# Ledger of designs, part 71: designed miniproteins, single chains, continued (2)

Each design is a single chain, and the fold is of that chain. pLDDT is the mean over its residues in the fold that is shown.

## One batch from the design tools (miniprotein)

Design m6443
Fold by ESMFold2-Fast:
Structure m6443 (fold): chain A 98 residues (1-98)
Amino acid sequence: SEAIEYVRKAIELAEKAIEALKNGDYDTAVKYFEEASKYLEKAAELSPDPEVRRLLKGAAETFKKAADYAKSGNVDKAIEYAEQALRLARQALERLEA
């Protein structure tokens, strides 16, 4: 499933973004969070299940908030929002794989 591939790619990018934040590379973290958000928006467009679409759109918006906190240098909030978005993305993935 192309939607499953996009969600998995978004999760991978988000994990790389969190590592970049921990290393002080905020510009790289922002790019990866923004890319993760775009992949989740693409996955939502492909998903016929309204609950999956809701979870994916929620995760995408939450990664955008993580990117905004990363831009301001608020690492703790950026990680908090990234972990929240990862939980939503993983819930969507579980439903897609069911």
Scores: mean pLDDT 91

Design m6444
Fold by ESMFold2-Fast:
Structure m6444 (fold): chain A 105 residues (1-105)
Amino acid sequence: GSLDFAIRAEFDAAAVRPAQVGPFVLELEETGFGVEVELSLEDGRAVLRGEARKEFGSSLRVRVELDFAADRLDRATGDAFVEALRAAVERILAAAKEMEAEAAA
């Protein structure tokens, strides 16, 4: 199957500390991987936690922390962050597929 991405994002338009901004959901279809992420705002610091799971017994955990003022956390910033995470996950999955192909050879 082909690799497909679905991205869902939720923002609190009145985001103040402490505020949860998200969840952000990144889904990888037809590959047996799912990626779930949560973005939270803690004392002016945005913390992204994520988990990528393979359908047959593999998981990858992704954690990213960003420091910025709570009043600067907006939907555009979160959308850009989710897009950057998606690109990073794509690269990781491409590398994982290459490693599996080498192990099968």
Scores: mean pLDDT 47

Design m6445
Fold by ESMFold2-Fast:
Structure m6445 (fold): chain A 87 residues (1-87)
Amino acid sequence: MSVPAAELSPATLAEIEPIVAEIEREVLERVRALREQYANADPATAAEIRAELEAFIERVNSLIARIAELVVAGTISPERIRALVAE
């Protein structure tokens, strides 16, 4: 469930929460758009969309792993999350 307050200051948590929500929204919108394009694509285009979706999922999983590492290390901050997203 929610990130434990004991691991983050209330101020840091309040700043991180909207950034995480924005990332989640953008990820969901991108996945939905790619799925819709895939459903209506010819075989060649479908293969390209599938490769793009797989690459995108790998990037998202990498981002989640990095955020989790920052949480475990106690070094998570809005600045660090924004830096990871900008990468």
Scores: mean pLDDT 70

Design m6446
Fold by ESMFold2-Fast:
Structure m6446 (fold): chain A 70 residues (1-70)
Amino acid sequence: SMEELEEEYKIFVELADTFIKQLESQGKYEEAQKARELLEKFKKAYEKKDYEEMKKIIEEFFKLGDEVFG
């Protein structure tokens, strides 16, 4: 639903912003830039109301997290 889409948007934006700030505080600027690019794509997907694109970007974001911490 549109309400679920809006809630997912808010949660992901907050989590991504926090993660980006954490990466920057650790000097991981390249990873922070990749996270910013994913967040930008996510915001564009939300503007289009594209659930599938939003979910794909969330998955890519979690893969980045795994790569950084693995």
Scores: mean pLDDT 83

Design m6447
Fold by ESMFold2-Fast:
Structure m6447 (fold): chain A 85 residues (1-85)
Amino acid sequence: MSAEILARLEQLRAELLEEIRRRISDEATRAQLAAAVDARFAALLDVLGTSDSLTPASFEQLVAAVVAESRAAIDAAVAAEEAAR
């Protein structure tokens, strides 16, 4: 994997963690979401590191899926906090 791709993934991870910090007020929920983001990026890095024949299209699809899943989880947590449950 190139240093540029790694830097891009770290930037995306940092942006998601900052969004969690800004939008989620509960410390326990924030920690759980941060751990989930870290786990998703670790799994993505493992797939990218072990796959010798990954196409550029498959790479972009995997990155997009991880980002979309992470944002959906953040949005769901925000909605739960807004529901005051």
Scores: mean pLDDT 79

Design m6448
Fold by ESMFold2-Fast:
Structure m6448 (fold): chain A 99 residues (1-99)
Amino acid sequence: DEARQRQVEEARQYLISKGVSQETIDGYIDRAAASSGKPAEIYEIMADLLRELGYDVSAKDLAVASMLYGPARAYEVLGIPKEDYEAVLTVVEEGLRKS
């Protein structure tokens, strides 16, 4: 899907502007593609990439926030900016689509 490739490229450029290297972003996409796709693994990958952005967040924090408040509000409860959260989610979801 060309629209998804564009969204992924926009997320990549956003993360690079925040100090995450292209190699690191590609590594997270590959890690997501190689994963089982289980929620626990997805939250682990997301938490690791959010930590690359400097956020002190765990996979457990993401899972609990998403379960109690819904995925759309998880970033609010954890004090993560929406733009950072959505860029991380886009990159991880791209990896999952390649699996």
Scores: mean pLDDT 84

Design m6449
Fold by ESMFold2-Fast:
Structure m6449 (fold): chain A 64 residues (1-64)
Amino acid sequence: KKVEEITKKTGKKPEELTAGYLPDPESRRKALEFQKKTGVKIKSFPSLEEAREALEKGEIDFII
């Protein structure tokens, strides 16, 4: 799945990856489910623009 492709591109282990998510209830639920299934860390952002900026800066490895 998506984690395997990101691990291959970044050289990080799944537990070293961080995913950004939006503050809406659906995005939060998906992020929590993803964390439970894969072990990746999750971080909330107030908007999609801020999540994309964090992704560009390398603060997160992917969104949702």
Scores: mean pLDDT 74

Design m6450
Fold by ESMFold2-Fast:
Structure m6450 (fold): chain A 79 residues (1-79)
Amino acid sequence: MDPKELELESELAMIQIEIAVVKRFLDKSNEEELKEDIERLEKVKKKAEEISKDERFKEEAEKLIKEADELIEEAKKKL
C-alpha cells in the first residue's frame, strides 16, 4: 500500500467517524451545537469531495457526501 492510499483511507475513516458522531447526538443538540454540527459536516463534505477525485475511493466518498448532505438538511430543520 502506498502512503497516499493509506492517507486517503485514513481521511475517509475520520470522515465516517465525524458523521457518525453528529448523527448520534443530533437529537440532543441545542441551537449552538446544531450550528457547529453543520459547520463540521460542511468541512467533512469538502474533504470527501477531494477524495472522490480518486477513482479508487469515489464511490465511498460520494456515499459520505450524501450522508453529510442529509444530516445538514436535518440539522437545519431542527433550527
Scores: mean pLDDT 83

Design m6451
Fold by ESMFold2-Fast:
Structure m6451 (fold): chain A 61 residues (1-61)
Amino acid sequence: MEIEVTIEGNTVTVTAKIGDKTLTTTLTFPDEAAARAAAERLVELARQLAKLYEELQKLTG
């Protein structure tokens, strides 16, 4: 599973690729500083989620 976070001004776009499926979510913030702070947190959460997904795959096959 791959998760990408892109910042464009005050907008943060999160793209998750799971096999052949792509999920995209766009979040708009009051300013660029808020968007950047949110993006940094989302990248950290995405990294943790990817690790949990790999551990689940080991447990379920």
Scores: mean pLDDT 78

Design m6452
Fold by ESMFold2-Fast:
Structure m6452 (fold): chain A 73 residues (1-73)
Amino acid sequence: AQEELDFDVRAAIALIKASVGILAAKRDGNEELLKKYTELRDGLVAAAQARDREAVDKIDEEITKLNKEYEKS
């Protein structure tokens, strides 16, 4: 169904965003951001496995907010 594909795409894009954040934090030696992105990634993996759309969307919003804060630093 379209809803299944939409969910999988959303989860995949969110995981990519979190992974990019993890790599950027590692590059910059920012242990605080590395911890935050890792916790968000782990929560996102759990939400995706549970197929919890609301949890995936919430975590994706948190990743997006963290990315915006990081870009302004």
Scores: mean pLDDT 84

Design m6453
Fold by ESMFold2-Fast:
Structure m6453 (fold): chain A 74 residues (1-74)
Amino acid sequence: MDARRREMGRLISRYISSTDPEEQERLLDQIRRIGGPEAEELVRKAREYLDQDENPYENLVQMSLEVQKALDLV
């Protein structure tokens, strides 16, 4: 597996599970450095879904898998 993809997966997972706004911004910057603005946008949209959803666990797991899969194309 590509080291960049593995690192991106870790950053996305940490970003989604983070409750600290400063950590969230640092992780988004790192995500953007690796996957570009497209990866940042995908992760921001996924976080917006979590903020609106009362079932964050299922949404977080599915979203994490979909974003990691999409990064194979980025």
Scores: mean pLDDT 67

Design m6454
Fold by ESMFold2-Fast:
Order: sequence, then structure tokens, then C-alpha cells
Structure m6454 (fold): chain A 95 residues (1-95)
Amino acid sequence: VSREQLDLDVDEAMARIQRAVVKIAAEKGSKDDLLASAKKYAEQSKKYREAGDLELARAYELFSEAYKAGAAGDTAKAKELADEGEALLIAHARA
């Protein structure tokens, strides 16, 4: 197996794990914990944007927005945004 294929498999697994964590946090996390996670993902999105990785930046921005939606009590919106973030990370890994 090539290194590139192994890196893709790991990135896809991490995307799925991040989506699952966001969904669980939206249902069970405190508002303060969700807002702290939103800030962390927004800061990471900014770093990816500054590095020129606009697709990773967008994916992390979607996870940040998912955490914000969860903190606002909009669990359905949080799950939708988490699904979009996963799809974008998987698409990025395959590109």
C-alpha cells in the first residue's frame, strides 16, 4: 500500500470520528464546553486558511458552526453541519 493511500485512509477515519464526536457533544455537552470546542475549531480553520488549505479551513469552520448550533440548542442543525464537515474532509482526503 502506498503512503498516500494510508494517509487517505487515516484522514477519512479522522473525519468520521470528528463528526461522531460533534454529534455526541451536541446531545450531551454543556453550553460552555460546546462554545469552547467551537472556538478551538474556528482557530484551527483560520490556521488552515492562512496556510492556503481552503478546503480544510471550510471543513473546520463547519465543525465550529456545528458546535455553536449545539450550544444554541439546535441539535438538528448541529448534526447537519457535522455531516457537511465530514463530507468535505473526506472529499479533501480523496482529492
Scores: mean pLDDT 76

Design m6455
Fold by ESMFold2-Fast:
Structure m6455 (fold): chain A 85 residues (1-85)
Amino acid sequence: SMEEYERLLEEIEKRVEEKLEKLKEKFKENPEEPAKMTEEVEEELRLIGKGYLLEQLIEEGETEELRKKLEEIEERLLKMAKERE
């Protein structure tokens, strides 16, 4: 149902937001390596932005391909978060 779909998107968005918060805190706490941190930040921000775009596209007309791509991005972001623990 659309309600179930909306709840799933909300959960994914929340996880992406949590990842962004962790990234922001890490960047703030570890300014010692600005070049490396900048590269990591850029890559992660790209993934977050791409996830957001995929969510928008899914809202307009979902395909299984778009959903799988969004899941891949979410998993990659979660893996990055785990590496920062």
Scores: mean pLDDT 63

Design m6456
Fold by ESMFold2-Fast:
Structure m6456 (fold): chain A 68 residues (1-68)
Amino acid sequence: GDAEIRARVAEAARLYREGRAEEAARIVADLMRTHGLSGRELAELLVEAGLSPEEADRLVTRAVLLLA
């Protein structure tokens, strides 16, 4: 549900801030795959979780590349 998605997004933001960008990207990619969330929706949720818009965009881009 929404709470589960927000918790996973918060974990991804934390991992990214710890320099664990690949692990963060895997969580974002999983959310795109399992919940059908768009990159824009995930970027908005990542900003709510404390990332800058630029950090959120970089993380979403990395996640999209994992799905390619």
Scores: mean pLDDT 88

Design m6457
Fold by ESMFold2-Fast:
Structure m6457 (fold): chain A 62 residues (1-62)
Amino acid sequence: MKPEDYVPFVIAALEKLGGRATLEEIEELVPSSISKEQVKAAVDYLLKQGKIRLVDGYYELV
């Protein structure tokens, strides 16, 4: 399973939350068919790509 497949759902969740969210807030907004491990993998992928940043426990869109 590729992290890139879940990236659009993580981005949509962050946008709904005003561009900043905790991991738990992102997990609650993504479809229940996507596991917490898959959400974390997509978040880690976005961090490596520099599309989001982690500040004080919050993931922010760059």
Scores: mean pLDDT 82

Design m6458
Fold by ESMFold2-Fast:
Structure m6458 (fold): chain A 75 residues (1-75)
Amino acid sequence: SAEELALNRELSAAAKAAVEAIEAGDLAGTQAALRRLEDLARSSPDPTLRAVALHEVRVLRERAARALGISAEEL
């Protein structure tokens, strides 16, 4: 659907922003990007799409925690 396509595009953009912030060592930017990504993931009314998007959030949180030297809970 058009809604699914739009959500996937926003999720991809938010994930890219998170990766860029992580690579820059920007804690505040990483926190903001991950919050945006999780909000988008949770906004999906489709349980399957929501599960896939939340999995991406978990992967990026682990990557961020490792790269920034903090726990995922601190993000």
Scores: mean pLDDT 83

Design m6459
Fold by ESMFold2-Fast:
Structure m6459 (fold): chain A 98 residues (1-98)
Amino acid sequence: MEKPVVTVTLRLHGATPEQLAIFGEFLKELARQLKGAISVEHFPSGEFVVKFEDVETAKEFASAVLEAARQMGLRVTLEAESPEAQKALEEVEAEARA
């Protein structure tokens, strides 16, 4: 019985290779600052996969990611593997739009 890890997949739409590199550096730095962040992986497809110990850390991460994407003029899609984490991400997206 292992505790469920919260996995969040990020996709940047229309990003250049330079923007992907900058965003990847931002994600790694953000993950280092968050206590519950486990890993950050960047795939050649432009997707990032970030793993967290809990949903609260994933919410903090999502809030910062949405703000950074907005400042860069990029559209980002956030997807979580668990229904609980997905609901938490939807709450963060709603707050970011208010």
Scores: mean pLDDT 77

Design m6460
Fold by ESMFold2-Fast:
Structure m6460 (fold): chain A 93 residues (1-93)
Amino acid sequence: KEKEIKEVEKLVEEEVKKLKEKYPDKLSEEEAKKLTEALKELGRAMIEAGYSVEEVKKYIKSLIESIGKAIAEGKFNLEILLTRIDALIDDLK
């Protein structure tokens, strides 16, 4: 599972970097870092819960797309998102 976790972590880093590049004035470096760490933890929890790498990658991409839409619409709240990610991780345990 370690190789699978590393693949998901790399995807998270790439996708959050793209999000930061698309919205540099709406997503700070610190917020991007916090989001990256939370999504890496979520990806790890999903792999450990038995989801395939492909399923996890698809889910993370979909989640980041929804985050991008929220940022574009001025509806993004990092603290609420982090709380929801924590709840998702707990549901996987």
Scores: mean pLDDT 84

Design m6461
Fold by ESMFold2-Fast:
Structure m6461 (fold): chain A 114 residues (1-114)
Amino acid sequence: MLDLDTGVRSINAPAEDHKAIDKFALKILNYAENNESKNEELAEKLERMIRLIEEDTPEARAELEKLVREIADILGMSEEEKEAVLRAIRNNPELAASIFAMILSLLKLELKNK
């Protein structure tokens, strides 16, 4: 969401990529709100996704794809939605990491209230 990426045009041009990541984040938050017992598992998976994005190696990217698919399966997402999210993350890894860090912080706050 920040214009501090070296590719300001990349933030605006792939609007559908941004929407795909945002929709994925909202689905995670909504699922967590409705399934509080799963919040810890989701938080662990989100933290791992952020770390894999930071590593930015071919192996980390492959593991990230598997983890995104696992979370998407938990959320009941379609194959088209999974592919859209994966492409969006691949094209915008820093944006994805920032959004995931934000929802992880929110999820952690909710876990403390339970």
Scores: mean pLDDT 76

Design m6462
Fold by ESMFold2-Fast:
Structure m6462 (fold): chain A 77 residues (1-77)
Amino acid sequence: MLEEAKERLKALLIEAGASEQTAEGVVLSLEQFAKAMGLDVVEVLELATKAVEEAHAAGASVQESIRAGVFEAIRLA
């Protein structure tokens, strides 16, 4: 559940071109953001994953893909 959501987003970010350190940092930041805002962590990670996947599939850069995921998470706050 939570660990699966974290690993899925991390794997997708690495596939999109992010380093392992960057991918781990993004996942941790989104988890901490969700907790701080009182949001469902799994829902935030799943929405971020979908945004990253859609951006990557459209040919976006790694930075644009990361940004898409982060903005989708922030939009829930």
Scores: mean pLDDT 84

Design m6463
Fold by ESMFold2-Fast:
Structure m6463 (fold): chain A 129 residues (1-129)
Amino acid sequence: MSLTDFIMNTLEGKYEKSKEAAQKLLKALEKYVPTPSEKPMVYLLKAAGYISLGKIEEARKYLEKAEELLKPYLDSLSLPITQITLPLLVALAKKAGYETEFKFPESMAVKLIELNKEGLDRLGKKLGV
């Protein structure tokens, strides 16, 4: 399963399809040493993994950590980091019942995640998932 397929299954509530990939992803992320610029994405992927496992309180903690790191980029939506991370934050936050300062329609956030699938799947391969 690609990283984009995992995220989409999580957002659609197809947890029976995503839970095995969630366990593999969370284990891979524990061994992964992110650069400072990769930390928001790592926290968002941890949140997605915990949502798929029904661990909503853990997911919310990682969404909060990701949002805190992304706040300086609010005025820089054209940056590559924000093209993937901000839509992913909005979509996962809505799924976890977490209130975010970013105000994107969920449908637009999902479409932007799909548009960035090549970058997400490349990251998945780098993580071995």
Scores: mean pLDDT 81

Design m6464
Fold by ESMFold2-Fast:
Structure m6464 (fold): chain A 94 residues (1-94)
Amino acid sequence: SALEEEIKKLLEEAKEAILAGDYETAAKILREMLLLVKSSNDIKLTEKTIEMLKETLKELEKELADDPERRQRARLLLGSAIHELEKYLEELKK
């Protein structure tokens, strides 16, 4: 879907921002992505977005293996987004 493609694009942009050390931009992009996912009220899209966030974090962990500070920032930013969507998913399933 167009929304799924936009989420993928936002995640790629957030990943690039983290790799560039631009954490403020990364946080802003992730927040925009979270708002789009939440606006959908779509369980399947939310689950898929959580999966994509987890895969992006795994990729960043590998790419930042020699950069502990950037790796920690990636964990905090993406981990926060994952946690927020997991809580949202629990509310959608009620």
Scores: mean pLDDT 88

Design m6465
Fold by ESMFold2-Fast:
Formats: C-alpha cells, structure tokens, sequence
Structure m6465 (fold): chain A 66 residues (1-66)
C-alpha cells in the first residue's frame, strides 16, 4: 500500500538523519547528505533533519499536512 511505502521511506530518512546527528554532523551537513542519498531538494531535507532533531517519528513525517 502507499501508506506502507511512505512509512518505509520515512523510516529510512529518520534513521539516516538520527545517525548523522548522533555522529556530530550539523543540521545543514546532515541535510546535504540526506538530499544526496535520497535525491531530495536541500530545503526538504533540512526540514526533515530539523523535525528529527526535535524528536519527530516516521509516522509524524508521513502524516504532516503539505
């Protein structure tokens, strides 16, 4: 289902963002790596990294209004 695919993608984004932040990368550096790995615009990757740094879960990323 589309919900399962979105959850899988959100989980991968959250896992990488958390790992990069735990390794001491800045939010901007983590966003650059996320943007490159997942072929995302930097602005979108930065928003994801900021939400993850604030404690966002994969479920919260999937259910966010656009």
Amino acid sequence: SSQQMQMQSAQQLVDLARKLLEQGYSQEEAAEKLAKEFDLPFSDALKIVKRVAAGATPEQLVNQPR
Scores: mean pLDDT 76

Design m6466
Fold by ESMFold2-Fast:
Structure m6466 (fold): chain A 60 residues (1-60)
Amino acid sequence: APVTGVVTVKDAEAAVAAAKAVPGVLAVEASQSGDQYNVKITAESEEALAAAKAAAEATN
């Protein structure tokens, strides 16, 4: 079953682009939370989710 996770980032556009570039990512959604953004990632596997979260966090 698909897995989901959330990462908090400063730049939603860069983080969404980085997460979408990871193989096995099914959906990426960003929502504003104060002065930052919560990026919700849905992936095929826990490995793909971990890679996508790392890629998104690296954009800060």
Scores: mean pLDDT 82

Design m6467
Fold by ESMFold2-Fast:
Structure m6467 (fold): chain A 58 residues (1-58)
Amino acid sequence: DAAERAGKGAAEGAERAAKAGGDFETVYQSALEAARKAGGSERDARRAARAYGGGVKS
């Protein structure tokens, strides 16, 4: 459904930023942009950023 697509979009955005060596804020912003494109919310972006960005502290 739309919520699942939004969550997946946010996760993809977060993962790409994390793989590029982004900090938590960069990962969150990428997740937020991807979530917004998919019709998602800040909650989707925060959840994705925590999953990918919280573990990537360089």
Scores: mean pLDDT 72

Design m6468
Fold by ESMFold2-Fast:
Structure m6468 (fold): chain A 67 residues (1-67)
Amino acid sequence: TPEQKRKLADLIVEKLIENNGRLTIEQLVEALEESGAPKELRDALLKAAREHGYLTPEQVREILESF
């Protein structure tokens, strides 16, 4: 839902601030579990994180905007 997407975005922003603009796979998994994000969004974010080793704010924004 839009509310779950916003909750995920807020959790990701918090973790990005804590980790100097890098979202690790472990931090991403925690945010996904806490937000209850839908499978398609979860799979897209995890795929990008595996390909790059971590996610930047720009990469997160692009994926979230596609959903």
Scores: mean pLDDT 79

Design m6469
Fold by ESMFold2-Fast:
Structure m6469 (fold): chain A 103 residues (1-103)
Amino acid sequence: DVDGLFEELVEKLNLSPEEAEELRRLLDVLREQGMSDEQLEEMLRRMLETSDTLTPEEAIKSLLAFAVNLLERGIGPEAARRLEELFYKRLSPEEQEALDKAK
């Protein structure tokens, strides 16, 4: 279940309340944009598997990149583009430049 995996990830990565809220909001947006609970569970399980080697910041960025990739493959380009714009505002200037070069 998505909520259970989310709680496990928050605890294992020792996420701050602000970081946990950011991740939760991301999951809600992804679900609203058509990502299934099974796809969300797959993402969270992958993050849990790599949590021993990732900082909380790296984990959130990895989840964002993975989510964008899945949505670009699984949903229409309009929905993927809108979600990308929401994520873009959360990226560093260097990450924004890298994404702009990939467009």
Scores: mean pLDDT 65

Design m6470
Fold by ESMFold2-Fast:
Structure m6470 (fold): chain A 100 residues (1-100)
Amino acid sequence: SELLEKLEEIERLLKEILERMKELGEDPALVENLEKEAKRLIEEARKALEEGDYETALSVLTQLLALAHELIEHFKDDPEIKKLAEEVFKLLQEMIAEVR
């Protein structure tokens, strides 16, 4: 599934963002909370897409889009995280357009 492949790429990019945050000395509790939230949303999106539940998928992908937007805003001065978060945002917009 093209949607599941895009979701796997989003998961990979989010893991790179988390690793970069650790390298920058970001608060470990903030990193752990973001990792937990991202993992939860990715698994919910994956399940919804696998089951053909596009209404649930749209809702969860929209929550991931908000998370990616917050990452872009909070890390606007870090070009590496910003670039990764912008790629996540773009992939999520493409997935949302396909699910509608």
Scores: mean pLDDT 88

Design m6471
Fold by ESMFold2-Fast:
Structure m6471 (fold): chain A 86 residues (1-86)
Amino acid sequence: MTKEEVAKELVKVISKQVPLTPETQKLLIEKISSASSNELKNTIAEELKKVFKEENLDLETSLKVRDAVILYIQNDDELNKYFKAL
């Protein structure tokens, strides 16, 4: 699995919880795809924080989006293996 494929899958999960503009989706994909492997987890966490701030999400909604992303990674065999290898 490539970083770009990982970025696209994660952005799809986020978009199911919070409506993202096409511009925001593209920026998230570019940011995650350009991150080094050792910084990928940190980059995802920081970009999620930016989305939460820009969309003015309350704490409950922010936690739901975060948990949905984590659960998706854990339940997808390819994503789970990819992140465990980092």
Scores: mean pLDDT 76

Design m6472
Fold by ESMFold2-Fast:
Structure m6472 (fold): chain A 76 residues (1-76)
Amino acid sequence: SLADEIAGFVLGMLSEGIVSEELLELAREAVKLAPDSEALRRALAALQGALNQAKEEVVDEEAIKRLRELIERLRE
């Protein structure tokens, strides 16, 4: 499903050390659009935990752009 694809994408960003408040807000938006997705809820929980432990944010603008495109598809 698209929700599973978004969850995998978020977890992929985390595995590369990418973590930011913007990524967290996008993951929250995805969960609001697909609240029954356990994969998205787990990805959000993992991201929140990683951000709580992070010393500083690490941003990937291209990855954020791709994630926004996936979330817009989920909105349709």
Scores: mean pLDDT 86

Design m6473
Fold by ESMFold2-Fast:
Structure m6473 (fold): chain A 79 residues (1-79)
Amino acid sequence: SHMEEERARAIAITARVLQHVGDLLDELIKNGEEITDELKEEMAEKSRKFLQEAIANPDPELIERVRAHLEKLKAEREK
C-alpha cells in the first residue's frame, strides 16, 4: 500500500541520517576533537543538508530492504 511504501521511505531516510550522524561522531572521537557549540552547529548544518539530499535522492534499494524487513516483522508478530 502507499502508506507502507511511505513508511519504508521515512525509515530509510531516518536510517541514512542516523548513519551519517554516527559517522560524524566517529570522526570526532577518532580525531580527539572536543565537541564545542560551534562544532555542534556545524554537525547540525551538515545533517540538515544530508537530510535534504536523502529526501531529494531516495535510495530505492534501501527502501525495498526496509519494506522487506517490515513485512518480516509483521509476519513474525502473527506467530
Scores: mean pLDDT 80

Design m6474
Fold by ESMFold2-Fast:
Structure m6474 (fold): chain A 93 residues (1-93)
Amino acid sequence: SKAEKLLEEAEKLIDEAQGYVDRASEAVRQGRFDEARELIKKARELVNKAGKLIDEAREQAETPEERRRVHELAVKSVAVQMQIIAIEVEIDL
């Protein structure tokens, strides 16, 4: 379905954003703050794109299973956003 294709793309973007968050966290641990800022910027761009796809998928969702997957990916997206904020605060210390 159209919703399923949007959700598959959103999940890939969220997974990629999580990868950048993990790398940014490690860069902060090593005192590489400029690298961490660049990685977090990339993570934010990806999670914002994923959010738009999730919103489109919500409008196109026709089944309870598709609606459940929209909720699951929305929760994952929020979790990544919270990690981005935490790292941004840590860099600004």
Scores: mean pLDDT 90

Design m6475
Fold by ESMFold2-Fast:
Structure m6475 (fold): chain A 72 residues (1-72)
Amino acid sequence: SREEALEALRKALEAVEAGDLEEALRYTRKAIETSEDGGTVAAAGHALRAVEAGDLEGAKRGLRGAIQLLES
């Protein structure tokens, strides 16, 4: 659901900010699996790739973008 995806995205962002990459990957994947919005899935997918590459600033931008899309 949208609410579940939004909660997962927020948890992923908290994990990135805390430097917990394993938790960030877990919640970003959950957000992708629970989201029905293509734009949100694409933004979360970008964030997932950024976390895997160690690009934490890119991950934060992608997660914030996905959250904004779900809140609009």
Scores: mean pLDDT 84

Design m6476
Fold by ESMFold2-Fast:
Structure m6476 (fold): chain A 65 residues (1-65)
Amino acid sequence: MEAEAYARAALAALEAGDLQGALRHLQRLREVLRELEERGDEAGAARARALLDAVGRAIQDYLLS
């Protein structure tokens, strides 16, 4: 499963009010980043880091609601 799919799933979970689901998807996204870094996929790793930042900010904004 690609980083974009986990990021999208995390955001969908937040829209549904499922913080635990969002955190699980965020953890899967972190696992994808680790795999991309281990493979030396620099472009994929950079994209996964940007998605992690975006999802993390969305979770923070959700908690401030």
Scores: mean pLDDT 84

Design m6477
Fold by ESMFold2-Fast:
Structure m6477 (fold): chain A 85 residues (1-85)
Amino acid sequence: VTLSKEEAKALVEELRREGVISEEVADLMLEAIDRTEGPLSLEEAKLILENAVFSALLAGFLSEEEAREMLRRATERLEEAFRRA
């Protein structure tokens, strides 16, 4: 099961609107999705999320507590989206 780039980007925008992820994390995820070849697996989407959250944490945009909660909530939403695909 995979998501198209368009579906993955739509999901990132939904997570941003709902406040599940920050603007900075959303921007990093969208940039990473644009650099991928073809549709994304759940494993690839999770890696993009983790890299974006850790980058934002290292840059000082997130606390460790905010990063952990964001990873938990966003991972649940990714898993749900891929189950519905």
Scores: mean pLDDT 86

